# Designed miniproteins, single chains, continued (5), part 76

Each design is a single chain, and the fold is of that chain. pLDDT is the mean over its residues in the fold that is shown.

## One batch from the design tools (miniprotein)

Design m18632
Fold by ESMFold2-Fast:
Structure m18632 (fold): chain A 98 residues (1-98)
Amino acid sequence: DAAARLQRQKKKLIKEIEKILEEYGYTDVAKMIKEKLERKNASVKFLQKLIDILRTKSPRDGVLEVIREMAKKGVISSAEAVELVDLVEAAERKRREA
């Protein structure tokens, strides 16, 4: 029961992170972040921290801080962090040209 509840809570938090990033226009970033958080079985406390960052900072600053925290925690490699930053910058360029 406790383990099943914990897994459901993690799944809900990861979906919330994905939804926030998609709402900000970072669809490709959202997909990668979701896959990495699921693969590394990120803790509820860490997922809550990422959501708090996204809700308290501007969209771009929030996403960049989430990427930094994921790299610091070892959820993503330095190379994966660079790829995610490049996707954020690509989304920002597309938004400015729209």
Scores: mean pLDDT 86

Design m18633
Fold by ESMFold2-Fast:
Structure m18633 (fold): chain A 62 residues (1-62)
Amino acid sequence: MKWTKGDILEWMKEKGLSLEEVKEKLGLPKDATLDDIIKKFDKDGDGELDEEEWEELEKALS
């Protein structure tokens, strides 16, 4: 399974997380984009997160 940018945004909205809160939890700069968040966990470089990469993101935000 692959998670796109849109899927990640929907998940964040459902969790009540803002992009700013996610960036702070991950130690990213204030001007970082969703693409920068994805790049941090995207080991394949395809712009999408697989199930394992997605779980790593969720753990980092827990």
Scores: mean pLDDT 77

Design m18634
Fold by ESMFold2-Fast:
Structure m18634 (fold): chain A 86 residues (1-86)
Amino acid sequence: MELPSLDVPPGPLPESPEEGERLSRALRGPLEEVIRRAVELFRQERKRTPKEDERYKLLDETLERVERAPSLEEKAAHIIELRHRL
């Protein structure tokens, strides 16, 4: 169970939010809980981050997108995108 090296493909994974949506469909039940927890954590991080920090802007914009997203799959995609950018 030892990994001699970690090879992460250079940018092929975040090609589109569609890949996140496909994973989200398989995990719909647990995703609702994950989304709820992630939103709470993002709100807490935003409160701890100075408004002058670019990180605050990313958190604020992502929270707005998650709230406006009509489906769990879209909410999960926005959360994955933020985590990738952080």
Scores: mean pLDDT 66

Design m18635
Fold by ESMFold2-Fast:
Structure m18635 (fold): chain A 87 residues (1-87)
Amino acid sequence: MTLSEAQIDVLVAFIKKEVEESLKAGVPVEKIIEGLVSFFRSVAEDPSVTPELFEYFAKKLLEEAKKLLSEEDVEKLEERVKKILEE
């Protein structure tokens, strides 16, 4: 594991906690998905993040989202993430 992948793991863990707290606070899932898409965009636009690191981030965050959100909501998130990768 590289230092960059370790940093992505920390970021994913942080985002996971934010999602868990938002769900507990009764934030609508649609707003949580918008927030997650914003994180994907921020990572994609970061000049220190390589395309390979972005793909690692996307994979890790989507795996965690599958544990917290419904399959339908995860599919919506995956569609929006693919649009970011396609620009």
Scores: mean pLDDT 78

Design m18636
Fold by ESMFold2-Fast:
Structure m18636 (fold): chain A 98 residues (1-98)
Amino acid sequence: AMTVTTVPSSSPSATFTVKNEKTGETFTHTGSADLVVTANGGDVITGTVSGGNISRLVMTVEGGGLGTSGLTDPETKTATASGVANDKPATVTRSAVL
């Protein structure tokens, strides 16, 4: 399993949705708190932000990594999607290999 942490810029009215496209599992919160989900290798994680003012969405993937590192080697990958808009969809896609 891998941990995916999504860190939005501060906005008390923004809604953040993180979906695991393989399992269909969805996590949502409102505000600027981090959203943490667990995923498996090969999963596709999509982050979407809507409402409020969002200047940045950062998704960090920890564990399994990309390529041949597997789930036993700690590896951090970061993806950043930036923009300032209400209801702006920001999509960050990450995949891992077992």
Scores: mean pLDDT 52

Design m18637
Fold by ESMFold2-Fast:
Structure m18637 (fold): chain A 62 residues (1-62)
Amino acid sequence: AAAEAAALARRLTAELERVQAGDASAVPALEALLDALAPLHTPPPDEATREALRAAAAEAIA
């Protein structure tokens, strides 16, 4: 639902900010949020998009 998507988007932004700040512990939370968002998308993000986001998060903390 739109309200759930908005809440998850806010959490995703917060976890991305944590990863960009160098907090590696945020990477699993980011993955879980991406998985939670999948059924709320139309179309849902494909595997390549999710992998790119995970790779970008990992590079940000390297």
Scores: mean pLDDT 62

Design m18638
Fold by ESMFold2-Fast:
Structure m18638 (fold): chain A 95 residues (1-95)
Amino acid sequence: DPLAEAAREAMEREGITEEDLRRLRERGIRAVEEGDWHTALAEAIALAIAGDHEGVREIGEAAERQGALRVAEIAYELAKLDLEGMHEYLQKVWT
């Protein structure tokens, strides 16, 4: 995936590590389990901006398991979108 490669090169250049992404994933999943949907979505957005589509999907799967279907829907859509599509989707969901 050329976008995934470009995202990894950008992360390496900015000093964002796989360890940093792992922490964001863990925080997002914990937030879902605690019913903190705002934090869960914030972490999912951060992972999406960083190009970690797998991490966003993991948060979506955790939300689905908890029955938070709206949070899962938003996370799964963020995992599919590029930065421009994500911006447009979030504007529509948040307004």
Scores: mean pLDDT 74

Design m18639
Fold by ESMFold2-Fast:
Structure m18639 (fold): chain A 93 residues (1-93)
Amino acid sequence: SEVDEVVEKIIELVKKHNKMSEILPQVLAIVESLTPEQRKEVAEKLKNLALENTEDPDVRKIINELYKEFLETDDPERQAVLLIALAKIVLDG
């Protein structure tokens, strides 16, 4: 699906780049290209991937808190930051 391709692209961007100054503008552009519904689907898929990659209860709590904050914000830049944080947890698991 298009949402799955976006999830893979965000993970790849975070994997490729060590600096937020390089990652954030690209993820923000992706977020701004998506409908609000698609943004929520991307966040849910990243949340589920992050949860599948860790059994650490403290990390699982952080994942759920990041996802909750994503659902509570309409700011595209804050949404982008939260998606990057979730993608980093996916890669660190």
Scores: mean pLDDT 90

Design m18640
Fold by ESMFold2-Fast:
Structure m18640 (fold): chain A 70 residues (1-70)
Amino acid sequence: MSDEEKAEEAEKFGKEAEKIIPSIKDPHIRKNLIDSLKEKKEEMKKLGEKGNKKAEESAKYLDKIIKKIE
């Protein structure tokens, strides 16, 4: 999987998480999903620092989603 494909998958994961997290009543499942989003954000941030603009945008998007759902 290329770095650009990883960025696209991370954005897709963030969009899916935003839709489903409000419906999750189990705090353990909710926390695990939020932690996964945070891990994807850090991965995308590192790729963005290397010059991947798609990854930089994905990191910003994931940060926005995390702040919205916490």
Scores: mean pLDDT 80

Design m18641
Fold by ESMFold2-Fast:
Structure m18641 (fold): chain A 65 residues (1-65)
Amino acid sequence: MDAMLAQLREEAARALEKAGASPEEAERRATEIVDAVRGIEDPTEFVRAFLERTEAEVRRVREER
């Protein structure tokens, strides 16, 4: 479980960095995304929420830059 969550955090951070976030900001936002979804018990809802939140944060970073 922890290795999977670490991988998801890394993927979200990479997407945020590509959108223009600093490495520190990307890691912080990625951690917040993973923490927000890690309590979701339904696997389909978990994946959907993770992707939705990651996309929303990427859009926010692009608007801020």
Scores: mean pLDDT 78

Design m18642
Fold by ESMFold2-Fast:
Structure m18642 (fold): chain A 94 residues (1-94)
Amino acid sequence: GLLENLIDAAELILKEAEKILESKPDNPDLKALVEELKKLLEELKSTTDVDKAVELFEQILDLADKLLELAKDNPVDAGMLALNMGLAKLYLDL
């Protein structure tokens, strides 16, 4: 269903965000964004409310967009993050 698709998409976004952080592990802004993504994903996994899940997912997309701005030195993983964000946005139109 929609909730499972949002969780799967959010997990892919977090995975690519963590790869970007691994390229710059001491960057405090990247660390903060990745930790916030982890928290939002945990909240998303714990909710059964579709409206709340959509709200949480929109917050995940906003954080991922901010992370892309910091990922200029990792174009491959930044590109994969952007692709997963684009695919994920299609679920919000369902």
Scores: mean pLDDT 80

Design m18643
Fold by ESMFold2-Fast:
Structure m18643 (fold): chain A 58 residues (1-58)
Amino acid sequence: MLSPLEAARNAVRGLHDEGFPDEETFRIMTGLARRLWPEQYEEIVREIERVVRELKEE
């Protein structure tokens, strides 16, 4: 995973594919984003929210 946004997207999809609930996926990913990429945190959280919402509609 080359960019923080791509890493977040892939991780959200991976957690969803493993059967994690959307709420847990969101909590895990936002926690990791704050830790690993604090300067891009707001961008990453918005991307996590978008991907989780898209997957929930599937």
Scores: mean pLDDT 77

Design m18644
Fold by ESMFold2-Fast:
Structure m18644 (fold): chain A 61 residues (1-61)
Amino acid sequence: SSAATIATLLALARHEARFVPAEEAERVLQALVDMARAEGLSDADVAALRDQIRAIFAELL
């Protein structure tokens, strides 16, 4: 489901944020967004996911 995909990608973003250098944040964000698109998420869900991942990285990086 889209909700399960979003939850998984947000969990992965939190995991990655603890180990990825801040200078790689945008690369990791793009990879997670590309995974969401590949799983068939709508443009609206992808945009919301991108904003949530940015918020996670702002909190943890």
Scores: mean pLDDT 84

Design m18645
Fold by ESMFold2-Fast:
Structure m18645 (fold): chain A 89 residues (1-89)
Amino acid sequence: DEVRKILSEEELRRFEGIYELHRKSNPNADENEIKALALANVAADAIYRGDYETAEKLLELAEEYVEKSKDPSTARAAIRHVRRRIAEH
């Protein structure tokens, strides 16, 4: 529920949409991997609008879900990509 504290209603809808798409496409992926991937995508949106504080909080939460994931490779790659965008600013 940390997601609801950080995200606006519009951003939460985007998170939920990404989550549902990934869950349907990857039925063998665990929930934690899908949540981490969705959070990384929403963090990228935050960077696009210049909201680096929200992006950092979302990536920190995504990393927590990655630690609980059985196969975090895709989510870790997404988190690294978004962190690189923060570091380049």
Scores: mean pLDDT 80

Design m18646
Fold by ESMFold2-Fast:
Structure m18646 (fold): chain A 82 residues (1-82)
Amino acid sequence: SMSDLEEAKRALEELKESAKKYAELKADPNADPTKLTGEALRTMGEALHLSLLAKKTGDEEIKKLAEEASEIASKVGINMPV
């Protein structure tokens, strides 16, 4: 549905923001470890959310967003438990 697609797009936007913050914190030798962990968990959570939404809906556009999310997470060093 259009509502599921909007939810998926929002989850991907949140994932992109979190992954960016994680990468920035990971590159900073003075970064707060709690913030680093928090951004990693948020990135993983949104990627899982997208994967589950893709499985629930069978929507090809949502599946592509879930694949993009997994690739973004992987590129910043976050391995998804799938």
Scores: mean pLDDT 86

Design m18647
Fold by ESMFold2-Fast:
Structure m18647 (fold): chain A 75 residues (1-75)
Amino acid sequence: SLLEELRELIREYLELIGFEDEEEMERGIELAVGAVEQALANAEKAGRDRAEIEEKIRKEIEELKEEIEKLKKEK
């Protein structure tokens, strides 16, 4: 799902920057994913197509994953 892809992206990024407290990291990830889910729900309630928005976000997540992998290879 989109939210699982976002969760993985945030985890990868936090690991990249050296975040070591796994419990705090997981809590932060859940809060961030929850905020995105709430924003998507609000957009849907406002009459926007949630599936269309999710597809656009998925594409951006894929692009960000590529950039994170590039940073990992360079450092």
Scores: mean pLDDT 76

Design m18648
Fold by ESMFold2-Fast:
Structure m18648 (fold): chain A 100 residues (1-100)
Amino acid sequence: AAVEVALEQDKAARDPSTPEAEKAALAARGAAITAELKASLSELEIERKYLEVAEALLKEREKELKESELPEEEREKKLKELKELREELERKRRELEERE
């Protein structure tokens, strides 16, 4: 559920906006999506479908951050968090596959 909410927010914010609005939206959405992905990782140990949704969200978020005009320091920090979440997501995905 949490990952699905984050995905919906991400899609809503993908529509074209002014550069200023895009920067603000990316910063706020990035924080929200990262928090949701991190919270949802516990649930993803049980549900494969949530794992796929979380991975798609993570990939889209990484792309948006790389294309953003956020301050370099803040962008690097957020990208590092997403990279760590991606590695944890892959680990949990492998654990689920081993159980089946």
Scores: mean pLDDT 64

Design m18649
Fold by ESMFold2-Fast:
Structure m18649 (fold): chain A 97 residues (1-97)
Amino acid sequence: MEERARRVRERLTRAAVEEATREARELSADWSPELQARVVEEARRLAEAFVELEVRNAVRNGELEELEERAEEVGRELGRIAARLAVAIVETDAAAK
């Protein structure tokens, strides 16, 4: 079980980080280079956190096999959500200064 969970997590992380990085760059295209770099870093961090939660929930619910079949699809969805949340976080922090 642990080996399967690790393999599934690796696949989700790869897809999620790739999508999060791409989407974060697109959403922050008009921002300063410093803010763009910060959004990309936050998006990557959030994507990794979301993947960890998704895999943990799948293991708990006995849904790891179903998640494995859809790993790249779910990973990309988590990455997209991570990018959007990262943009909101960085915008809020910048506005607070």
Scores: mean pLDDT 86

Design m18650
Fold by ESMFold2-Fast:
Structure m18650 (fold): chain A 93 residues (1-93)
Amino acid sequence: MKTAAGRGKANAGPELEPGARGQGTVTSPDGVTLPATITVSSRNEKGEADVGVGAVGADADKIRPGAQFSGTATSPNGVKAEVTGTLTGVGIS
């Protein structure tokens, strides 16, 4: 099975802290949707989050910059929030 590992910028709920992890989907520019794991790595003063997105599947190689992701992440303190955004970089393996 192929793996896509991407990074992007996301809108996250106001209480979602760095280290938050969750699950959702990522959709390629071509319309291919895969299950995804979402991890919040950092957050800026505007509430914009830097996010890592991992997807595994036969179509993982179709995930590219511009792919859109959405899901729910849980902070280490148990706070849950929705995360949506766009990938700016992707590696395939």
Scores: mean pLDDT 77

Design m18651
Fold by ESMFold2-Fast:
Structure m18651 (fold): chain A 117 residues (1-117)
Amino acid sequence: AAATPEQWAATAAREERVLDGLDVSKLKEAALAFEDGNYDEAVELLRQAVEDAIDKGASPEAVEAGIRFLAQVLKAAGREDEAREMARTLIDKAVEKGVLTPEQAERVLARVDELLA
């Protein structure tokens, strides 16, 4: 079963270090949009949060967490192909910016594919 927005937010709060470099306010706003079934708003907020984190040199763990949440929202919306495409775009940007190594990128993509299966 997929984690609920509340369960993900609670886990994220305990693991604040994992989210270092992610905009926690945007993550909370995205979780509320997801709860309301406003998937387009949740996706856009998460995409912005992940792109900003990559540009600021956030941890690999923070970038992975943001991408996985984005993929989960798109999966809930029945948009798995879009989730794979968007995750790939963000992962490729993270490699270009030196936030992820190519090996870390392959692991994140595999975890996204597992989540979307």
Scores: mean pLDDT 79

Design m18652
Fold by ESMFold2-Fast:
Structure m18652 (fold): chain A 80 residues (1-80)
Amino acid sequence: SKLEEIERKINDPNATLDELLSAIKEAVDLLREAKAAGDQETVDRYRQLLIRGYRKYLEKAEAEGLTQVEADKRIADAIN
């Protein structure tokens, strides 16, 4: 499933920042679709996945020397 594909990307210890941002964008888009469809179970699953994805992205961004402002801007740009 798409959810399992995105979860695999987020759980990959070798994922790059761009790969994590891509996975986060995919999860946000699918969460928005599930929310529009009234599929609360799928919304909740993507919310949990996004919490893990954001945490991992921020940890990696910090390790690579990005400021919090730069990291947050990249997320905002990716989900638009």
Scores: mean pLDDT 84

Design m18653
Fold by ESMFold2-Fast:
Structure m18653 (fold): chain A 72 residues (1-72)
Amino acid sequence: KLKEIEEKLKKLLKELLEEVEKNKEDPAKRQEISQEYGPQINKLVNELRKELGEDVTDEEIALRVEEIRKEI
């Protein structure tokens, strides 16, 4: 399940990055994209934290999310 959550998060982050790149010249569209993807990303990050367990710090979660972003 952990790998499944990471794959979903990676896919969502990749889609967000592609949409932002596509709409570099459209600030209104970029705002819409941010509003649509933000809550979904936060939900997956919370699921990742739950799967990793209570021993995981906020700093460790942030580092893991950044590692996923770097793989994109």
Scores: mean pLDDT 77

Design m18654
Fold by ESMFold2-Fast:
Structure m18654 (fold): chain A 94 residues (1-94)
Amino acid sequence: AEALDPPADMRDGEVHAVRTAADEIVIFVAGLRSASDEEVARVLEEVEAIVEAHADRPITFHLTVPAPELHPRLVAGLQELLARLAAREEARAA
């Protein structure tokens, strides 16, 4: 297990994906505490595009701020993506 820090220059509302030495994808999502619905939709679209581009690899999400401090809609969208990834992994293991 390799500890990864988010990029130092990452700004609120940014999404950044990193490939680890273990060929895993880590998606860093910068905090959106008071974002508009449009900004939340944009971030979720960016995350979903990365997830689909890397559907063959393990994916982990890292939030730059604690989940309770994020916009509730962003948290819900990320939870739905995580559930989809878990179902995909279960199907692959069967």
Scores: mean pLDDT 68

Design m18655
Fold by ESMFold2-Fast:
Structure m18655 (fold): chain A 84 residues (1-84)
Amino acid sequence: MFKKLPKLSDEEEKAFNDFLVDYRRLLEALRAAGVTDPAEIAKAIREFAKKYIEKYKDMPVFKETLELVEKTVIRYLEARAAAA
């Protein structure tokens, strides 16, 4: 294992699991609404992540992990939008 992830507390792990459940729900909602534009999906994910970062601002390790996930996903979607 060449990359070290920070250890999450039980509370931060629960917050991260709640984030993943809500994130999946967001993607299912976008799909059900017929949203297929990568740029529009990226915008929705950015707003979703911003709400979670604000909600969990007092959990610095979780915030840092969430910001990294957002940055990675948004970069991927923006690259797809630029290629289309």
Scores: mean pLDDT 70

Design m18656
Fold by ESMFold2-Fast:
Parts: C-alpha cells; sequence; structure tokens
Structure m18656 (fold): chain A 77 residues (1-77)
C-alpha cells in the first residue's frame, strides 16, 4: 500500500510535530532558550513562524499529526 503524501502534507506533518513538541516543552517548563531554538529551526526548515500561525493553521497541523499517529498505532496493533 502506497501512502501518497504530497510535499505540502509532509511539511504540515513536520509542523504539527514541532508544534506538539513546543507545547510539551512549555508545559514541562523548558528554558526559554531551548523553546526559541526549536522555533528558529521551524522557521529555517519549514519557512513558517510558529508564533504567527493562525489557530486554524495550528489545528490543521495538529490534526494531521493525530491522523498519522492513529495510522501508525493501527499498523502496530
Amino acid sequence: MQLKVSPEERRLYQLGAALRALEEMEKAGAPREEIEEVERAVREELGVDPRELSEEEKKRALELLEEVEKMVEEALA
């Protein structure tokens, strides 16, 4: 079975993963400098500023991440 993932879907998945990591870091009380390093990596690699994303863009990225995680969990079950 071939997963037809477009470059845009791959980018959105990577963005979702980064957003989740940033949320978990904030919740865990990670140092500001570590959070800023991840934000900088997202800007450099994905060309988007995670702080300037709309709520809808964040939701789409996180929804795609959840969909992929669900597919992986089903494949491992």
Scores: mean pLDDT 75

Design m18657
Fold by ESMFold2-Fast:
Structure m18657 (fold): chain A 98 residues (1-98)
Amino acid sequence: STLDILRKLAGLLSIPLGRLVKEVLSVAAEELGKPQKEIRLRDVEPRHLVLALRSLGIGLGRIREAFASVGVDVSEEDLLEAENYYAEVLAKAVERAL
């Protein structure tokens, strides 16, 4: 299940599960163009997990290793997209801090 994968990733990467769940739902809501309250864990795809982990500052190498450890396949294209997404998250954070 998605929740079991989230628990394993949170443990491997030392992230509070609640923080990871919130970030994943936020990323899925943004990509699907829906309010976060309408997103459920069943709506979450592996790419959303990669985007969420990268947005939390986890490096691509650690993400790749963690996904391999939990038996979830992610493409190099998903990892590249996550890096681009992280750059956008940082840009928005800087703009909001000004």
Scores: mean pLDDT 83

Design m18658
Fold by ESMFold2-Fast:
Structure m18658 (fold): chain A 71 residues (1-71)
Amino acid sequence: SEKEKLEEIEEKLREQMKKNPLSDLPEAESSLEATLEVEGIKVEGKKLGELSVEEALELLRKHYKENPTVP
């Protein structure tokens, strides 16, 4: 399930921020932006790149809750 993958991504990002804040984190952030873009998630008045990692993750989780993945 994509929701389970999102939970794994969120956990890994938080661990990376704590252990290696300067290592690979930008790529993980880019993955979040790409995922939001693929799912068609947009925020009025803001670009996806203006969102924090935490805001992006919260939006993504809410999106999957409201729009469950079709098989």
Scores: mean pLDDT 61

Design m18659
Fold by ESMFold2-Fast:
Structure m18659 (fold): chain A 92 residues (1-92)
Amino acid sequence: MISEGNNKYYNGDYEGAIEHYTKAAEKGDSTAWNNLGNVYYKMGDYEGAIEAYTKGAELGNWTAWENLAFVYYEMGDYEKGDEYAKKGSELR
């Protein structure tokens, strides 16, 4: 269950959210990897966000591909942004 991690994230406890999502992600939860990426993105850690979203996407989370596209667009890498957005749409 990821509800405790979600509650920590929404309350601004990013350190607690990272700890909780990391435990779920290590068990193979692709949604937990995506949620880890969301926390890193909110903290301004784009490299951490890309790593976590990539793990979620490789485990079949289509939302993680779309989030990868969003981070690359924010970084100004439109070519990678378009590539990952297409992958997210095709897996949906």
Scores: mean pLDDT 78

Design m18660
Fold by ESMFold2-Fast:
Structure m18660 (fold): chain A 104 residues (1-104)
Amino acid sequence: KKEEAEKLVEEGNKALEEGDYDSAIEKYEKAIELYPTQEGYSNLILTYVKAGKFREAIEKYEEMLKKGIKPDSKTYLALAEVYLAQGKFEEAQKLSVKAALLEA
């Protein structure tokens, strides 16, 4: 399971680099279904944001929290982009601060 999930994350990373967000989403979704990880969730959330799928990005963040997986700085920065795009500057600032604290 874990090795299969890691391979799917790598395939998703390749698709993301190529700008193929639909393929990246498919690979990351399969990866977290097989073996949920911080990296799998953070890359999936980032890919949803890059694809303009903001509702799906927020839903995956909530799923990540419910599974007890701690968000990384990448997750918080991706969500900050969602709130900035929606004009929710206070929420975006709070998420950016959380990201900065994880890098300190």
Scores: mean pLDDT 86

Design m18661
Fold by ESMFold2-Fast:
Structure m18661 (fold): chain A 59 residues (1-59)
Amino acid sequence: GSAEGAARVAAASGAAGNGSLAGGGVKMQWAHTEEAARRGAEAAMAGDEEAALRYGQSG
């Protein structure tokens, strides 16, 4: 479901973003994959539910 998917993405994005922020010094060898995930997380945190929803639907 789109609405439920958005909620899950927002929750997961918050946890993932917090973890990445806590680390900060992680080497991003696979930047392409990380950047895609980061975009979804940042969109959800910025309040862009539409962007987060599209990410959930795409996955």
Scores: mean pLDDT 53

Design m18662
Fold by ESMFold2-Fast:
Structure m18662 (fold): chain A 99 residues (1-99)
Amino acid sequence: MAVSDEEIEAIARETAETANEEERRQLEDLLAVLEALRKELAGEALAPEEVARLAEALANNPELADLIARVRARAADPAVQERLAALLEAVRRALELLE
């Protein structure tokens, strides 16, 4: 995949070991982006609150726009939705470890 599970998992692992509030916030922003993308790929419309949260995440982390573009470019590939779900789960687990 253009966006690697291994790359996100490595960032999550490093953050769990050396976590601070800023790093946790970056993972929360990533989680919001991944959840929005999963809904879009499932053919679901985003609620206004979800659109606002996505905009906030992009304002905080502009590089996430590249992730969104790559996932959308491969939206016709059913495997992308499965990979997106796996990444979402990995980020959720990383955030749980930061508590």
Scores: mean pLDDT 72

Design m18663
Fold by ESMFold2-Fast:
Structure m18663 (fold): chain A 110 residues (1-110)
Amino acid sequence: EDFVYDQLISMIEQDIKDERELQEKFKDDPEIVSAESKTIEALEKLKKDIESGKLSPEEALEQYIKEEEEHIEILEKLKEKHPEYEEILTEQITIEKQAVQGLKDLRKKI
């Protein structure tokens, strides 16, 4: 079970980094910056709750899957509103859908 915690923490840290890079790319768009800030705050809280032992590995994994699926919905709505960002948002949605599948595969090992 320790390897699941280590893997979740590593995935969350990479996700936070990727979201901050996306925020920098869209720094002049307050709607995207706001959405990414909310996602980063949720991921930082999830990491803290895992590190403090507040969440079991199974609970942490389910919460992370839910937060990623909610973020995908936000990105799909942003893509509909901002056709100028369609290519980059579609690529990000694809990456996050792949990450969700990886998390669901990890859940089968717990």
Scores: mean pLDDT 82

Design m18664
Fold by ESMFold2-Fast:
Order: C-alpha cells, then sequence, then structure tokens
Structure m18664 (fold): chain A 90 residues (1-90)
C-alpha cells in the first residue's frame, strides 16, 4: 500500500541526510560530512521511535531541513548547533 504519513516523513528525513552526506563528501567538506554522518546514524538508530511518534518525527524533519539549509549556505557553525539539538532530541 501507500506509505503512512509517519513512514514517508521518516524515509524523507533519512533520504535528505543521505543526500546531504553525499554532497558534503563530493565538496571535500570532511568536517561537515562527519557531522551529517553522525546525525544520519542517530536518526537510523532511532527509526522505530520516530515511526511511533509523529510529533517527534515532525520536529526531527524540521531540524534536518534547517541543517540542509545551513550546510548549503556554508554555515558550519549553525549546522553544528542544529546537529547537537537533533542528537539531544533523540
Amino acid sequence: GMLSEGELLVESTILQLAVDLTVERNRGNKEAAELVSRVLDTVIKNEEKLRSDLELAQKVHELVTRLSRALDAGNLEEAKRIADELIKLL
């Protein structure tokens, strides 16, 4: 069947982080790539929790969207702050 809202949200979040990781690796931004890798690993480890808690999944998705914007802007300091908030939330 079609993915539920929560399933789609979690899968979209993981995909966004995987894309961000690939982009930062291709740019040669080792510190940013390591940061995104840690966030991706944390999200994957908490995937079942996120699938069972739509409100938490929505908050994580919003933070990942903000992380992607900070990385695209080259703002590594903001990216680190968002990543720390993400990891503490999970």
Scores: mean pLDDT 87

Design m18665
Fold by ESMFold2-Fast:
Structure m18665 (fold): chain A 73 residues (1-73)
Amino acid sequence: MAEEVAREFVERHLPTLIAEAKAGKVDIDAAVEELRRILYLELQKSGATPEEAKEIADRFAEEVRKALEAARQ
């Protein structure tokens, strides 16, 4: 399922991104844009339509943005 692919990808990378955000070493906007692009491509490879891939990638990218912004506090 497309959501599972996105969730597993985020779960693997989020701890590193959070650590970098806490250290002040990540550009949150750039990191979120890169994640969105990667998720969009990976979801399409997993059989999602471009429309589905965009929606799921956008949702997970915004979830990651919120986590990184919270970690920077």
Scores: mean pLDDT 81

